# Designed miniproteins, single chains: the designs that were tried, part 102

Each design is a single chain, and the fold is of that chain. pLDDT is the mean over its residues in the fold that is shown.

## One batch from the design tools (miniprotein)

Design m3749
Fold by ESMFold2-Fast:
Structure m3749 (fold): chain A 79 residues (1-79)
Amino acid sequence: EERERERARAIAITADVLIYVGDLIQEMLDRGEEITEELKKEMSEKAKKFLDDAVANPDEASIERVLEHLRKLREEREK
């Protein structure tokens, strides 16, 4: 279970970063803004800070959610 939790932590951090970046892009699109190179740079910097913060202080709820999802995926694979 420890190895699975370590993997879940890595996946949770990655998923949280992707969700965060996706939300930023969606907000810009919803405002009718074109995603310029300047905005891409700002988003990249925000994503890096979010990643650094997530690595330093992992969200236990996100980790548990990923663990539950991985368990469900294994169950579905058996069907």
Scores: mean pLDDT 75

Design m3750
Fold by ESMFold2-Fast:
Structure m3750 (fold): chain A 56 residues (1-56)
Amino acid sequence: SMERALAEAERRGQAASELVNEAKRRLREEGVTEEDWAAMSPAERAERLAREMAAL
C-alpha cells in the first residue's frame, strides 16, 4: 500500500541519514574541518563520504 511504501521510504531515509552522520563524525575524527569540507568540490565530498561509509 502507499502508506507502507511511504513508511519504508522514511525508514530508509533515516537509516541513510544515520550512515551519513556516522561518516561525517569519522571525517571529523580524522581531522577534516568544516573549512576543509567547504573548500572541497561536490565530487570530492561525495568521494570522501563514500570512502568513510564503505569503511563502516
Scores: mean pLDDT 74

Design m3751
Fold by ESMFold2-Fast:
Structure m3751 (fold): chain A 66 residues (1-66)
Amino acid sequence: MEYKVTFTGDVRKGIGTVLRLLGEPGFEVELLAPNVYKVTYTGDEAKAKAIVEELKSDPNLEVEEL
């Protein structure tokens, strides 16, 4: 699954969520522009869905499914 993640509010708060993703096996993160990241997950679909829900719940992030 692929997502575009943009930091739109407090970057310091949003970075905690991104760092959580980077700690999980199967994640690839690509910098597209300042504060804009492409996140790819190739692992378990149920984990991917849970992580997307967490990303969408952060008010400092905008998440778009690609």
Scores: mean pLDDT 74

Design m3752
Fold by ESMFold2-Fast:
Structure m3752 (fold): chain A 58 residues (1-58)
Amino acid sequence: DEVMRQIQSLPPEERPRALAELLRSDDPKLRQVALKAMKGLPVDELMRVGEEGRRLES
């Protein structure tokens, strides 16, 4: 999946924001890609995804 490859190519600093944006997408396919990408992430990076998601709501 092209989206998955783009996420994996991002620096660790930018990846949590990109994943948070995908999780908020109306497209279920994009949300599925984000969930799949998150399965391999360390706990610290998963926490950052949650933080970026909160910022997107603000």
Scores: mean pLDDT 76

Design m3753
Fold by ESMFold2-Fast:
Structure m3753 (fold): chain A 65 residues (1-65)
Amino acid sequence: SSELEREFESLAKALGLSEEAVEYLRKNLPISRVVAILLELAGRNRDVAAVAARFGLSEEEVALL
């Protein structure tokens, strides 16, 4: 949805994700899952390890955060 797309863009900007990381996440994951991951990352003050454990992220996905 347009709302999830706007939330994704807002969270990616707030978290300082690269344009390449944003494009990869948009192409490879459902938008709802990406937004959930980024909301958790923001809520955990960028504790990438805790977020990776919670969502079962690969090493490749962790490198994007």
Scores: mean pLDDT 80

Design m3754
Fold by ESMFold2-Fast:
Structure m3754 (fold): chain A 118 residues (1-118)
Amino acid sequence: LAEGYRRLMAGDFEGAVAAFEAALAADPTNWEALFNLGLALFQLGKYEEAAEYFKKAAELAEDPIVRGAALELAGEAYEAAGKNKEAAELYREAARAYEAAGDAEAAAEARAKAEAAA
């Protein structure tokens, strides 16, 4: 995980993918590795693949704020891939996660993104 994060911060997105895949081979339930793998794939322009990893990270994250953030990034990735309907659905899910966490501002922003994408 630390190695993958260092590569991600250095702009070595391909090296970051390899490092996070190795982390997931050791622990497939590591939501941080799934989330960061999504970030690296997004930077490489692999938007649809990035969205799937963000969705999986959201499923495994116990913190509603983290779940909301992962769902919002999955929406951004689908929007970048031209999947506006799927993006809008994910932004609505992110808004519900933020609302459950008591973050009204993040929930409102996610709802605005859903409206704009739909």
Scores: mean pLDDT 84

Design m3755
Fold by ESMFold2-Fast:
Structure m3755 (fold): chain A 70 residues (1-70)
Amino acid sequence: AEEAIRLAEEGARLFKEGKKLIEEGKVAKGIGLVLRGIGLAWQGLLLGKKEGAAEEVAKIAREGGLNLEP
């Protein structure tokens, strides 16, 4: 569960930073961070499903602005 939660938290962080950069007009950098954040959050969700922590991972991602369902 620890690694799944870590991936979800890092993914949410990068997603927030990427959205901020896009809003500031730094679209290329922002898109890169958004995609990386989504990828990490999905990795966390897949690992969380395997370890029974999918609901907690999805909640962390949603608090970061990523609407993932378990």
Scores: mean pLDDT 78

Design m3756
Fold by ESMFold2-Fast:
Structure m3756 (fold): chain A 53 residues (1-53)
Amino acid sequence: MVKVRFDVVFENGSSKTVEETFPNIVNAVKYPKEIEALSGEKIKEWHYEILEG
């Protein structure tokens, strides 16, 4: 299990930070697509940091 922090900047200029736990890093790097689907906003830039793993 890995806990990952995402810092996201949307194309509309808004930003948010989310933390989530994943089985592995491969699943974690797919999470920005889910953030786009849940928010309805396109991501311009994102960064991640592994907190636990």
Scores: mean pLDDT 80

Design m3757
Fold by ESMFold2-Fast:
Structure m3757 (fold): chain A 79 residues (1-79)
Amino acid sequence: QSAYEAGLEAYAAGDYETAIAHFDAALAEDPSNAEAYYWKGLAYFRLRDYAAAIDALEKALELDPNNEKARKELERLTS
């Protein structure tokens, strides 16, 4: 199982700090993984770390400008 997949499983279980650690490991292996930044942003949002959530979502959009999910979440957090 990839670090990215482990991060998704931790997120689904509500273990947001564990999810972030796995997404960081995934990004260490593939810094261009826009989806890992997206989910890392959502995990930070669940932890109420809005500044970190915004930063991660901006990174996701920098890597994949067509990520509609990341764009919508960023708009919600910055409105």
Scores: mean pLDDT 87

Design m3758
Fold by ESMFold2-Fast:
Structure m3758 (fold): chain A 100 residues (1-100)
Amino acid sequence: MKAEELVKKARELLSQGKYDEAIKYFEEAIKIDPNNADAYITLAEVYLKKGEYEKAVEAFRKALKIDPNNQRAFDLLVYALKLLGKEEEAEKIREEIKSQ
């Protein structure tokens, strides 16, 4: 199965609230196409919905390494860091967004 088909299946599972199954499909998509920033962003958003904030931060950082100008990934990374109580790290990321 192509990475795009796995992402489509994962998004359908997300619309049904099947977060664990969606994560599995996104992880398979990323294994096939490790440069898919959108897959990392959506996976990170699923981790946020599950309260897995550290995993969300890791996935958003991966997305930004692939697509450093992604405003949505930056905003959500800052949000996840604040949920973890990492205010200083969140402020640093926020300054980087302002300089772009």
Scores: mean pLDDT 82

Design m3759
Fold by ESMFold2-Fast:
Structure m3759 (fold): chain A 74 residues (1-74)
Amino acid sequence: SKREEFERELKEVKELFEEAKKKKDIELMEKAIEKAKELIKKALEQGLATPEQLKELEELLKEAEEELKKLKEE
């Protein structure tokens, strides 16, 4: 189902973000940001996310963008 696909994508974004943060990898962080933005858009358009999942994605996106800025300043 589309919801099962969304839940898989949510897990992938979380794992990608944690890996990017741990490795301080700019390319992985940019990929995590891109995937999070795509998933937020999909969730809003299709109503697939719970309010808690949307908040989690929005918080992840904000943190990822902040981490990317720090990495690019180095």
Scores: mean pLDDT 82

Design m3760
Fold by ESMFold2-Fast:
Structure m3760 (fold): chain A 77 residues (1-77)
Amino acid sequence: GKRLEGLKLAKEAVMLALKGKFEEARKLIEETRKLGDEEAAELAEEALKAVEEGDITKAIGYLLRLIGLLIDEELKE
């Protein structure tokens, strides 16, 4: 589903940002936005911003939010 795809891309973007791969992360955020998943894209952008500011705890918080949304979506019929 489109929501699952958007959430998976957003999660991968945050993982790339945590690895210092900011350019790849930004590309995946843009792809998430193109899928129409503004919530997932915004969470990933806030996580990327937190990583760039050195606030890894805040970035992990956004990552956990994305993981929770992904699990919720996977549990739907």
Scores: mean pLDDT 85

Design m3761
Fold by ESMFold2-Fast:
Structure m3761 (fold): chain A 94 residues (1-94)
Amino acid sequence: RLPSPEEVERGREIQRLLDEMERRAAAGDRRGMYEAFIRLLPGILRAAGFSEEEIQRFVERLREFVEENPDASEAEFAEAMRKIQEEIEKERNK
């Protein structure tokens, strides 16, 4: 299947953000790497069926985590994302 022009542009934006993450990681800028990932997150969450309100809450909670834990490991960041996702999904199902 050939991607649509919109899908191609979306892919280019994702690639640019991935390149930014890689560059920041190589420079030891862990916080900047996480901030670049957070810019990818709305598109990922929207594709996963999250509402715009849920996406906003997710991004806000994750940004708060990064601000409080700028030196967090990738494992700690992944655990924070998992916990936030569980909280948002629990709020949705209540």
Scores: mean pLDDT 76

Design m3762
Fold by ESMFold2-Fast:
Structure m3762 (fold): chain A 60 residues (1-60)
Amino acid sequence: MERALELAEELARYFGVSVEEILRDAKENPEMVEAYLVRVFGLTPEEARKLAEELRKIAE
């Protein structure tokens, strides 16, 4: 949970958006958030999927 939020904050800083916007994207378009986690942080697709799902749960 804490790691997912930390990465959401870094992703928000990278794109110049709010953390709330990243959480909304995780809920509405999780595949794009997964792709960004892989591309920006070099995570494996499996790790990116797990973190995107955690962000989606936080966004609920």
Scores: mean pLDDT 79

Design m3763
Fold by ESMFold2-Fast:
Structure m3763 (fold): chain A 71 residues (1-71)
Amino acid sequence: SEALAAGERGDPADVPALQRLLVEDPDPAVRLAAAIALGRIGHPEARGALTLALTDPDPRVREAAARALER
């Protein structure tokens, strides 16, 4: 996915797009990839979106957000 590829690149320029995917995308697999990607980048700007993702209906997304916030 584009979100996972962005995380693999580690580019901070991808942070705004990944934040939108994490908060707005209806597909939990896309939100999961965005949370993982944001965790890999580690940009402080993403902490707000990751904190919201702690309440995501998909438990995998919640876990990925928690992992990202520990870094």
Scores: mean pLDDT 77

Design m3764
Fold by ESMFold2-Fast:
Structure m3764 (fold): chain A 70 residues (1-70)
Amino acid sequence: MEKRRRLVVEAVGEVLRAIGALLDGDKEAARESIERLREIAKELEELGDKETAEEVRELIKKLEEKVKEL
């Protein structure tokens, strides 16, 4: 549970960072946060938390679409 909880907290932080970067028009910062989210999703899946990993991947897709609009 400990590692999973840390990954979830980190994912929330990275989503907020990506949103902030998108609002500021900072494509580079947004992409950096998206890349970290991909790593977190992979680690969550490896820990057996496929459901949370899938939720993170859905957020990644939405964030990537917003980056394309910048």
Scores: mean pLDDT 84

Design m3765
Fold by ESMFold2-Fast:
Structure m3765 (fold): chain A 98 residues (1-98)
Amino acid sequence: MSKEEIDDEVYAALVIIEAHLLRKYAEEMTPEEVERLFKRIDELIDKIKNPELKKQALEAVIDAMTEVLEVARKNGREDVAKIAEEGIKKYTERLKKL
């Protein structure tokens, strides 16, 4: 395995960890904190060069954002819900381009 292959797996793993943190803590986060975490995820995904790992990372984030959206709507957090909706749309379009 090359260093580049190892780096790709590390970035994919970090995306999955960040997605898990979103699921667990988004209800307690401010809209600004949720947006900052989404931006960090976006940057990590951009660093993944392997299309298969990038697809897995995108799918994991879409799943996490979908759960965040459902919880945000249930709790009346419209600002967080909008951020999640925009994120789902953005990552779904990125997934289609792979």
Scores: mean pLDDT 82

Design m3767
Fold by ESMFold2-Fast:
Structure m3767 (fold): chain A 58 residues (1-58)
Amino acid sequence: SAEAAVAEALALAREAQAALDAGDYETANKLEREAMSVLLYNGLADRLGELERIVRPP
């Protein structure tokens, strides 16, 4: 479902933020790409802004 895809993408975005906070930019970039791919694959490009709200550079 769309809500399940959003929940998965937001979980990946939170993991990406944790990686950024730890200084692991490679893992953060991978998780951000995975979160975006989940939304794009499910036709939810209009919700990409929610990922940007969660993931803040240090």
Scores: mean pLDDT 80

Design m3768
Fold by ESMFold2-Fast:
Structure m3768 (fold): chain A 69 residues (1-69)
Amino acid sequence: MDMESAMVRYTLDGEERVAPAALYEKDGKRYALIDPTIENVRRRIGGTEVLVTDEEVVNGILVATGEVV
């Protein structure tokens, strides 16, 4: 699995959040793996993966937007 460092925007409890993540591709889809050291994220979202729907580069940092899966 080839992973790219990125930030990811996702929604939890109706609030938009941003977290460090690693982007990867699986079965033709792009996913963001939220930093697994953030224990509260893992507990609240039932996982650390976001299905990426959009990507942009801001000041050389890759920012993904998506839905928690």
Scores: mean pLDDT 69

Design m3769
Fold by ESMFold2-Fast:
Structure m3769 (fold): chain A 87 residues (1-87)
Amino acid sequence: MTPLPPGTYTFENAGGEITSGTLEVTETTAKIKAKMTLTVGGKEVEAEVEAEIDFVANRAKAVITTATSKTYIEGEGDELKEKTEPL
């Protein structure tokens, strides 16, 4: 549960469905940008994930973008909000 040291990390072929990404860590936040392949309805689709975690406010937000939709996820403490918008 110790956060990663502050810095910018890049990865590719990280295993499983993740093809590439960047993780930026500070003392108070972590920002993730990743590309992955998801299986939706038996069909492989490419998705882009952008997530930001605030360690001080105990808040997280993520946006998952596919060819047909954007899904917004916000977490604060024990609350989770999700909203999907068609493109």
Scores: mean pLDDT 69

Design m3770
Fold by ESMFold2-Fast:
Structure m3770 (fold): chain A 59 residues (1-59)
Amino acid sequence: GPGREAAERAIAAAKAGDGGAAARYASLAWQHMKEEEAAGGLGPDGEAARAALEALGMG
């Protein structure tokens, strides 16, 4: 879903050394994940995206 896609882009940007893009995509991922939680829950993909962002310090 959109949260996971944004999280994957944030992680790719961080690995490339683009902290600005990483922060922007991380913020977008968190917005989508909040919307998914409000709609009924994150699901496995959303939970994996959250864990990956938190592990990289992008919470």
Scores: mean pLDDT 80

Design m3771
Fold by ESMFold2-Fast:
Structure m3771 (fold): chain A 55 residues (1-55)
Amino acid sequence: SLRDELLAAIGAVLDALGDVIEAELRGDEEALEEAKKRLAEAKARLEAVEAKIAE
């Protein structure tokens, strides 16, 4: 369902944001770059689900 897709997309954004924060706290530049890529992908997924709901 769109609800399940939305919740999954929100969860992915929150998980990726947590990874960014953790990588910054550790000073792990490679982990930070990967976490930022995952965050961008998660945000794109969330925007796609929001577009489906808005139609």
Scores: mean pLDDT 85

Design m3772
Fold by ESMFold2-Fast:
Structure m3772 (fold): chain A 94 residues (1-94)
Amino acid sequence: SNKPRSEEERKEIEEKAKILEEIQEALEKGLEEALRLAKESPLEDAALALLGVLLKLGLLTPEEVKEINKKIINGEITEEDVEELKERVEKALK
């Protein structure tokens, strides 16, 4: 994204806060429900939800988090990106 840093940072924080609240509620009922909620969201929201779960599980590096975050902010997230994140969570849950 070529947007000013302040706009980019604000949007990132706002989106993360919403998704983290939703994930925290879902985690009280288990990680499977978090995956279900992510699937019902738009691609960007689904990616953020799955990213949050993978971060809590320690399955992503800081570099991977930055790369995925950049795609989400720029509107470059794809169904393939979401499916890869989903598969990582599903493998952790078995």
Scores: mean pLDDT 67

Design m3773
Fold by ESMFold2-Fast:
Structure m3773 (fold): chain A 83 residues (1-83)
Amino acid sequence: MSEETQKKTERANQIALDNALELLEYSRRVAEEKEKATPKQIKAAILAARQARAGFDNYSKAKDEAEGQKLAKEAEEVAKELE
Protein backbone atom coordinates (compact mmCIF):
# COMPACT_ATOMS: atom_id res chain seq x y z
CA MET A 1 0.00 0.00 0.00
CA SER A 2 1.21 3.55 -0.64
CA GLU A 3 2.59 5.69 2.19
CA GLU A 4 -0.28 8.13 1.59
CA THR A 5 -2.88 5.40 2.16
CA GLN A 6 -1.07 4.25 5.31
CA LYS A 7 -0.99 7.80 6.73
CA LYS A 8 -4.72 8.27 6.06
CA THR A 9 -5.45 4.98 7.84
CA GLU A 10 -3.24 5.97 10.79
CA ARG A 11 -4.95 9.37 11.01
CA ALA A 12 -8.39 7.74 10.95
CA ASN A 13 -7.29 5.33 13.70
CA GLN A 14 -5.95 8.22 15.81
CA ILE A 15 -9.22 10.14 15.41
CA ALA A 16 -11.14 6.98 16.38
CA LEU A 17 -8.92 6.57 19.46
CA ASP A 18 -9.44 10.22 20.50
CA ASN A 19 -13.21 9.88 20.04
CA ALA A 20 -13.22 6.61 22.00
CA LEU A 21 -11.28 8.20 24.88
CA GLU A 22 -13.76 11.11 24.99
CA LEU A 23 -16.72 8.70 24.98
CA LEU A 24 -15.13 6.60 27.74
CA GLU A 25 -14.51 9.74 29.84
CA TYR A 26 -18.15 10.81 29.43
CA SER A 27 -19.35 7.31 30.40
CA ARG A 28 -17.12 7.30 33.50
CA ARG A 29 -18.49 10.67 34.65
CA VAL A 30 -22.09 9.41 34.34
CA ALA A 31 -21.16 6.15 36.13
CA GLU A 32 -19.62 8.08 39.05
CA GLU A 33 -22.88 10.05 39.40
CA LYS A 34 -25.24 7.21 38.41
CA GLU A 35 -27.65 7.90 41.30
CA LYS A 36 -28.02 11.54 40.17
CA ALA A 37 -28.12 10.76 36.44
CA THR A 38 -31.37 10.66 34.48
CA PRO A 39 -32.35 7.44 32.64
CA LYS A 40 -31.62 9.30 29.38
CA GLN A 41 -28.08 10.16 30.54
CA ILE A 42 -27.46 6.56 31.65
CA LYS A 43 -28.66 5.23 28.27
CA ALA A 44 -26.45 7.75 26.43
CA ALA A 45 -23.45 6.78 28.61
CA ILE A 46 -23.98 3.04 27.92
CA LEU A 47 -24.08 3.77 24.18
CA ALA A 48 -20.96 5.96 24.51
CA ALA A 49 -19.08 3.20 26.38
CA ARG A 50 -20.00 0.66 23.69
CA GLN A 51 -18.85 3.05 20.94
CA ALA A 52 -15.60 3.58 22.88
CA ARG A 53 -15.11 -0.21 23.02
CA ALA A 54 -15.42 -0.42 19.21
CA GLY A 55 -12.91 2.42 18.77
CA PHE A 56 -10.41 0.71 21.09
CA ASP A 57 -10.85 -2.61 19.23
CA ASN A 58 -9.94 -0.80 15.99
CA TYR A 59 -6.90 0.77 17.68
CA SER A 60 -5.91 -2.66 19.03
CA LYS A 61 -5.92 -4.17 15.52
CA ALA A 62 -4.16 -1.22 13.82
CA LYS A 63 -1.57 0.03 16.34
CA ASP A 64 -1.21 -1.40 19.84
CA GLU A 65 -2.98 -4.65 20.63
CA ALA A 66 -2.18 -4.66 24.37
CA GLU A 67 -3.18 -1.03 25.00
CA GLY A 68 -6.25 -1.23 22.77
CA GLN A 69 -7.46 -4.42 24.44
CA LYS A 70 -6.93 -2.93 27.92
CA LEU A 71 -8.94 0.18 27.01
CA ALA A 72 -11.65 -1.91 25.31
CA LYS A 73 -12.04 -4.02 28.48
CA GLU A 74 -12.24 -0.86 30.58
CA ALA A 75 -14.99 0.56 28.33
CA GLU A 76 -16.90 -2.74 28.57
CA GLU A 77 -16.63 -2.65 32.39
CA VAL A 78 -18.01 0.92 32.45
CA ALA A 79 -20.95 -0.16 30.27
CA LYS A 80 -21.68 -3.05 32.68
CA GLU A 81 -21.39 -0.72 35.69
CA LEU A 82 -24.02 1.59 34.13
CA GLU A 83 -26.23 -1.47 33.70
Scores: mean pLDDT 75

Design m3774
Fold by ESMFold2-Fast:
Structure m3774 (fold): chain A 81 residues (1-81)
Amino acid sequence: MEMKVTIKVKVELEKDGKKVVSEGEKTVVAPADEEGKKLIEEAIEATKKAAEDVGKSLSEETGTEVKVEVEVGEIELIELP
């Protein structure tokens, strides 16, 4: 039995009335045990931190307003075939 979570990251840049949106989706699968739960929690936190770092870097490099949104889905129990 495994655990699955889907993490969605949206990065939006706006300059001179032009809007650029980058959307990414990441699926994490780990064993449904104590170690797997820690790995999922670490993956979620690492993804949030990376998204914030990317937003800051893009804002500094482009001089543009950057909005970062991270959406964490439900943790699902799955059976691998």
Scores: mean pLDDT 78

Design m3775
Fold by ESMFold2-Fast:
Structure m3775 (fold): chain A 68 residues (1-68)
Amino acid sequence: SDAERERRVQLAIDGLTARLRELAAQHPEHRAELDGLIARLEAARTLSPEEAWRVVQEVVEELHALSL
């Protein structure tokens, strides 16, 4: 259902945002990059669930590239 897809996306954004905030506190040298990823996740909240999920996947890939 649309409501379940939307809820899953919002939960993924919430969880990933919390992790990014923790990583920014632990790695101040990467704060600007991590804050940028958080801003992209917040912008994704207004997108369709499919588009928002794509942004979540892109943010996860970029986070992995930082090797934190």
Scores: mean pLDDT 87

Design m3776
Fold by ESMFold2-Fast:
Structure m3776 (fold): chain A 73 residues (1-73)
Amino acid sequence: TPEELLKEGEELARKGDFEGAAEKYREAARLYEKLGDYAKAVEAYVNAAAMYLAAGDFEKAEEMVKRAKELAK
């Protein structure tokens, strides 16, 4: 479920695996989109962007922010 992916992401972030955490949040966001829960998808993309920034992956962070903006209107 998306909630399990968010929990996995939180665990990875606590261990300092920010890239892994970002990937879990991104997967959760995609599942929320498929379920039509755009508010939760936006939140998950924003969390993924924060984790990609922490990992130094600025390109993927920008992709996540752009996706969140598209869904938020």
Scores: mean pLDDT 86

Design m3777
Fold by ESMFold2-Fast:
Structure m3777 (fold): chain A 71 residues (1-71)
Amino acid sequence: TAEAEAMLEAIIKEIKEKAKEATKIKSEEEKEKIKEEIEELLELLKRTVPPEFHEELEEAVKEALKIIEEA
């Protein structure tokens, strides 16, 4: 499952980078849109990522949303 693990790591990295960029946005409307995009991405990824990785993915998304919320 090295391929699945690498895919999960890449996805988590992208989510975290998206959250970091969102912290530089001053508009609440744009921040909310990015939060919605991340939540939609989580639902799509849960359909493609193996079930054993869903918990790590959910935690990464939760952390990303919190970073945006606190900025």
Scores: mean pLDDT 78

Design m3778
Fold by ESMFold2-Fast:
Structure m3778 (fold): chain A 77 residues (1-77)
Amino acid sequence: MAVSLATAGGILYAAGDYELAIELYEEAGRQGDAFAWHNLGKVYASLGDYEKAREYYEKALELDPNHEKARENLEKL
């Protein structure tokens, strides 16, 4: 179920509906999906909000310390 919300968030993000994409990723992250937090970091980075991007990558790493994608993106900020 959490991965389904993250998938829907990705579709909305691709369609340019960032507000709904953020809401779906936040719900997936609250359900324990570290990849949803990572995707929120990418969304905020694409919007130029690097501070929020950093916070969400850190949340992904709090849930999954071995989340290589979140660590890689955090290092590049």
Scores: mean pLDDT 78

Design m3779
Fold by ESMFold2-Fast:
Structure m3779 (fold): chain A 62 residues (1-62)
Amino acid sequence: SLKERIIEYLVSQGVPKEIAEKGVEQALGLPSFREALPKVLERVLSGTGKNSDVGLLKLTVP
């Protein structure tokens, strides 16, 4: 799922799994994040993401 893919990305960046899980769940509660996150994740994973895209993914973690 989208949630699992974002959590895996954050854990790969050094975020503890428990913190990543809670942050992503809270972020997916926001409609604007739910709509933006799939495209942002795809851009980051394909290597076409900007620094702002990586920053947005990290904002899912408080």
Scores: mean pLDDT 72

Design m3780
Fold by ESMFold2-Fast:
Structure m3780 (fold): chain A 58 residues (1-58)
Amino acid sequence: MEKQIEYDKLVENAAKKARDEAEARQAQTGLSREERIDLVTELAFKYSKEVEKKLEEM
């Protein structure tokens, strides 16, 4: 039960960080709409893998 709650929390936090990073890059580089989607997708996938790895270390 606690492990699932922590998982959901980690996933939401990772998604938040991915969005913040995407926003910072968009502001700095002036990405197109398609490039934004690709960037957000790439970052979300990257952070999802980090979350899974972190949970297995817990």
Scores: mean pLDDT 72

Design m3781
Fold by ESMFold2-Fast:
Structure m3781 (fold): chain A 65 residues (1-65)
Amino acid sequence: MLKITNLMFRIMSLAVEAGGEVRIKVEGEKITVTISGLSPEAAKALAERMKEEAKKLGIELEVVL
């Protein structure tokens, strides 16, 4: 539980810092993040950072651009 909560807060913080909008959906052990409001390059960079944070915590993350 704490790992998922920590990842969600980290995802939100990264999105706010990038100036983008995110929609987060939690389905059991899977988290889906939809990124909007950014250029394609910025969205891809943000997605890679989010995936890296998820990988560190062993959480399955799907990012939709």
Scores: mean pLDDT 79

Design m3782
Fold by ESMFold2-Fast:
Structure m3782 (fold): chain A 63 residues (1-63)
Amino acid sequence: LSEKERAEAEATMYLMKATVYEKNGDYEKAIETLEKAIEKFKEVHPEMAKILEEKLKEVKEKK
């Protein structure tokens, strides 16, 4: 698999993990998970990083 394909799969896993934390009311863990994912994927997969940033904004609004 290409670096981009691997990054997309990993970013999706981080997004799912953050969603689980959000559903459980663990907003701090959701935010931490999303921030780490954004930093990791910003250069490798900018599109996924933007999706993670949008999710981060949503979680912060609910906090």
Scores: mean pLDDT 81

Design m3783
Fold by ESMFold2-Fast:
Structure m3783 (fold): chain A 71 residues (1-71)
Amino acid sequence: SGAATLVRELALALGLSEEEAERLAALVARAGAGDEAAIAELEPAARELDARAAADPEVGRAALERAQAAA
């Protein structure tokens, strides 16, 4: 899905490993299918990505633009 691709590309652009980015993409896909455990796991991951983007707003903006273009 576009949302899973967006999260994977965003995670990679913000410095997460390929393994971590793929895990988050899988969680987004599961959450989209109604998996409540996946939804619960996404909350702390979303906070981590937000913190990384906030630490360098220019990198965060570029990461979001790249992720949106890939999705």
Scores: mean pLDDT 80

Design m3784
Fold by ESMFold2-Fast:
Structure m3784 (fold): chain A 75 residues (1-75)
Amino acid sequence: MKEELLDKQVEALIRMAKEDPEKAALAFRVRAIQALMDGNPEVAELFRKAAEAAEAGDLKKFEEYLRKAREALLS
């Protein structure tokens, strides 16, 4: 897989959350709903927690939940 592209994508999402936390939170709440509809509740929960972290301004937890969601999706 293109691991370099995935790493850059995660970094871009973290930057988005830093610059516009409300937009990032909304985006990840939508992604959580889509993950539930796709039958992936583990990823949905991680995206939901990422949205909450973005709203709280907790970029460290936001990155942690994004990386965990990425690992779950690639497994």
Scores: mean pLDDT 78

Design m3785
Fold by ESMFold2-Fast:
Structure m3785 (fold): chain A 57 residues (1-57)
Amino acid sequence: SSMTERELANVEKGLELARETGSKAIAGAALKDAESLKPYAPERAEKLIKEARELLE
Protein backbone atom coordinates (compact mmCIF):
# COMPACT_ATOMS: atom_id res chain seq x y z
CA SER A 1 0.00 0.00 0.00
CA SER A 2 1.01 3.66 -0.43
CA MET A 3 2.34 5.77 2.44
CA THR A 4 -1.06 7.47 2.61
CA GLU A 5 -2.82 4.12 3.19
CA ARG A 6 -0.39 3.25 6.01
CA GLU A 7 -0.88 6.68 7.63
CA LEU A 8 -4.69 6.37 7.40
CA ALA A 9 -4.49 2.90 9.01
CA ASN A 10 -2.28 4.33 11.77
CA VAL A 11 -4.84 7.10 12.47
CA GLU A 12 -7.65 4.51 12.61
CA LYS A 13 -5.64 2.40 15.10
CA GLY A 14 -4.93 5.51 17.19
CA LEU A 15 -8.65 6.35 17.29
CA GLU A 16 -9.48 2.78 18.38
CA LEU A 17 -6.90 3.07 21.18
CA ALA A 18 -8.29 6.49 22.18
CA ARG A 19 -11.81 5.02 22.41
CA GLU A 20 -10.59 2.08 24.53
CA THR A 21 -8.50 4.22 26.92
CA GLY A 22 -10.39 7.54 26.88
CA SER A 23 -7.07 9.28 26.18
CA LYS A 24 -7.56 12.81 24.83
CA ALA A 25 -3.79 12.96 24.13
CA ILE A 26 -4.06 10.00 21.73
CA ALA A 27 -7.24 11.44 20.16
CA GLY A 28 -5.47 14.80 19.68
CA ALA A 29 -2.49 13.14 17.99
CA ALA A 30 -4.86 11.22 15.68
CA LEU A 31 -6.68 14.49 14.83
CA LYS A 32 -3.39 16.19 13.87
CA ASP A 33 -2.33 13.22 11.72
CA ALA A 34 -5.75 13.01 10.01
CA GLU A 35 -5.66 16.76 9.20
CA SER A 36 -2.21 16.29 7.58
CA LEU A 37 -3.76 13.64 5.27
CA LYS A 38 -6.55 15.88 3.87
CA PRO A 39 -4.61 16.74 0.65
CA TYR A 40 -4.03 13.04 -0.10
CA ALA A 41 -7.33 11.39 0.94
CA PRO A 42 -9.85 14.17 1.70
CA GLU A 43 -13.01 12.06 2.28
CA ARG A 44 -11.33 9.45 4.49
CA ALA A 45 -9.36 12.14 6.36
CA GLU A 46 -12.51 14.21 7.02
CA LYS A 47 -14.26 11.13 8.47
CA LEU A 48 -11.30 10.49 10.80
CA ILE A 49 -11.13 14.20 11.78
CA LYS A 50 -14.82 14.10 12.80
CA GLU A 51 -14.31 10.92 14.86
CA ALA A 52 -11.26 12.42 16.60
CA ARG A 53 -13.14 15.65 17.39
CA GLU A 54 -16.01 13.65 18.92
CA LEU A 55 -13.51 11.87 21.20
CA LEU A 56 -12.09 15.25 22.32
CA GLU A 57 -15.51 16.52 23.49
Scores: mean pLDDT 85

Design m3786
Fold by ESMFold2-Fast:
Structure m3786 (fold): chain A 75 residues (1-75)
Amino acid sequence: MSKEAQLYLAGAFQYAAAGDLEKAEEAAKKALEAGAPEELVKKMVELGKETGKALKEGDWEKAEELAREAEELIA
C-alpha cells in the first residue's frame, strides 16, 4: 500500500474518532483515489467512529484496542 493511501486511511480514522464525519469522508475518498481497498476504507471509518464513542464514554481500554486494530490494518 502506498504511503499516501496509508496517510489518508489514518486521517479517515482520526477524523471519524474526533466526530468530524465530513473530513473523515473527504479523507476516505482520497484514500480510495490513492489505491486503498474500499473495504479497508470503510472499516477504518467504522473503527474511528467506535473509538470516538468509546472516548466519549470514558472507555479508554476499548479506545486503545480499537486504535491498535486500525494501526495494524494500515501497517
Scores: mean pLDDT 86

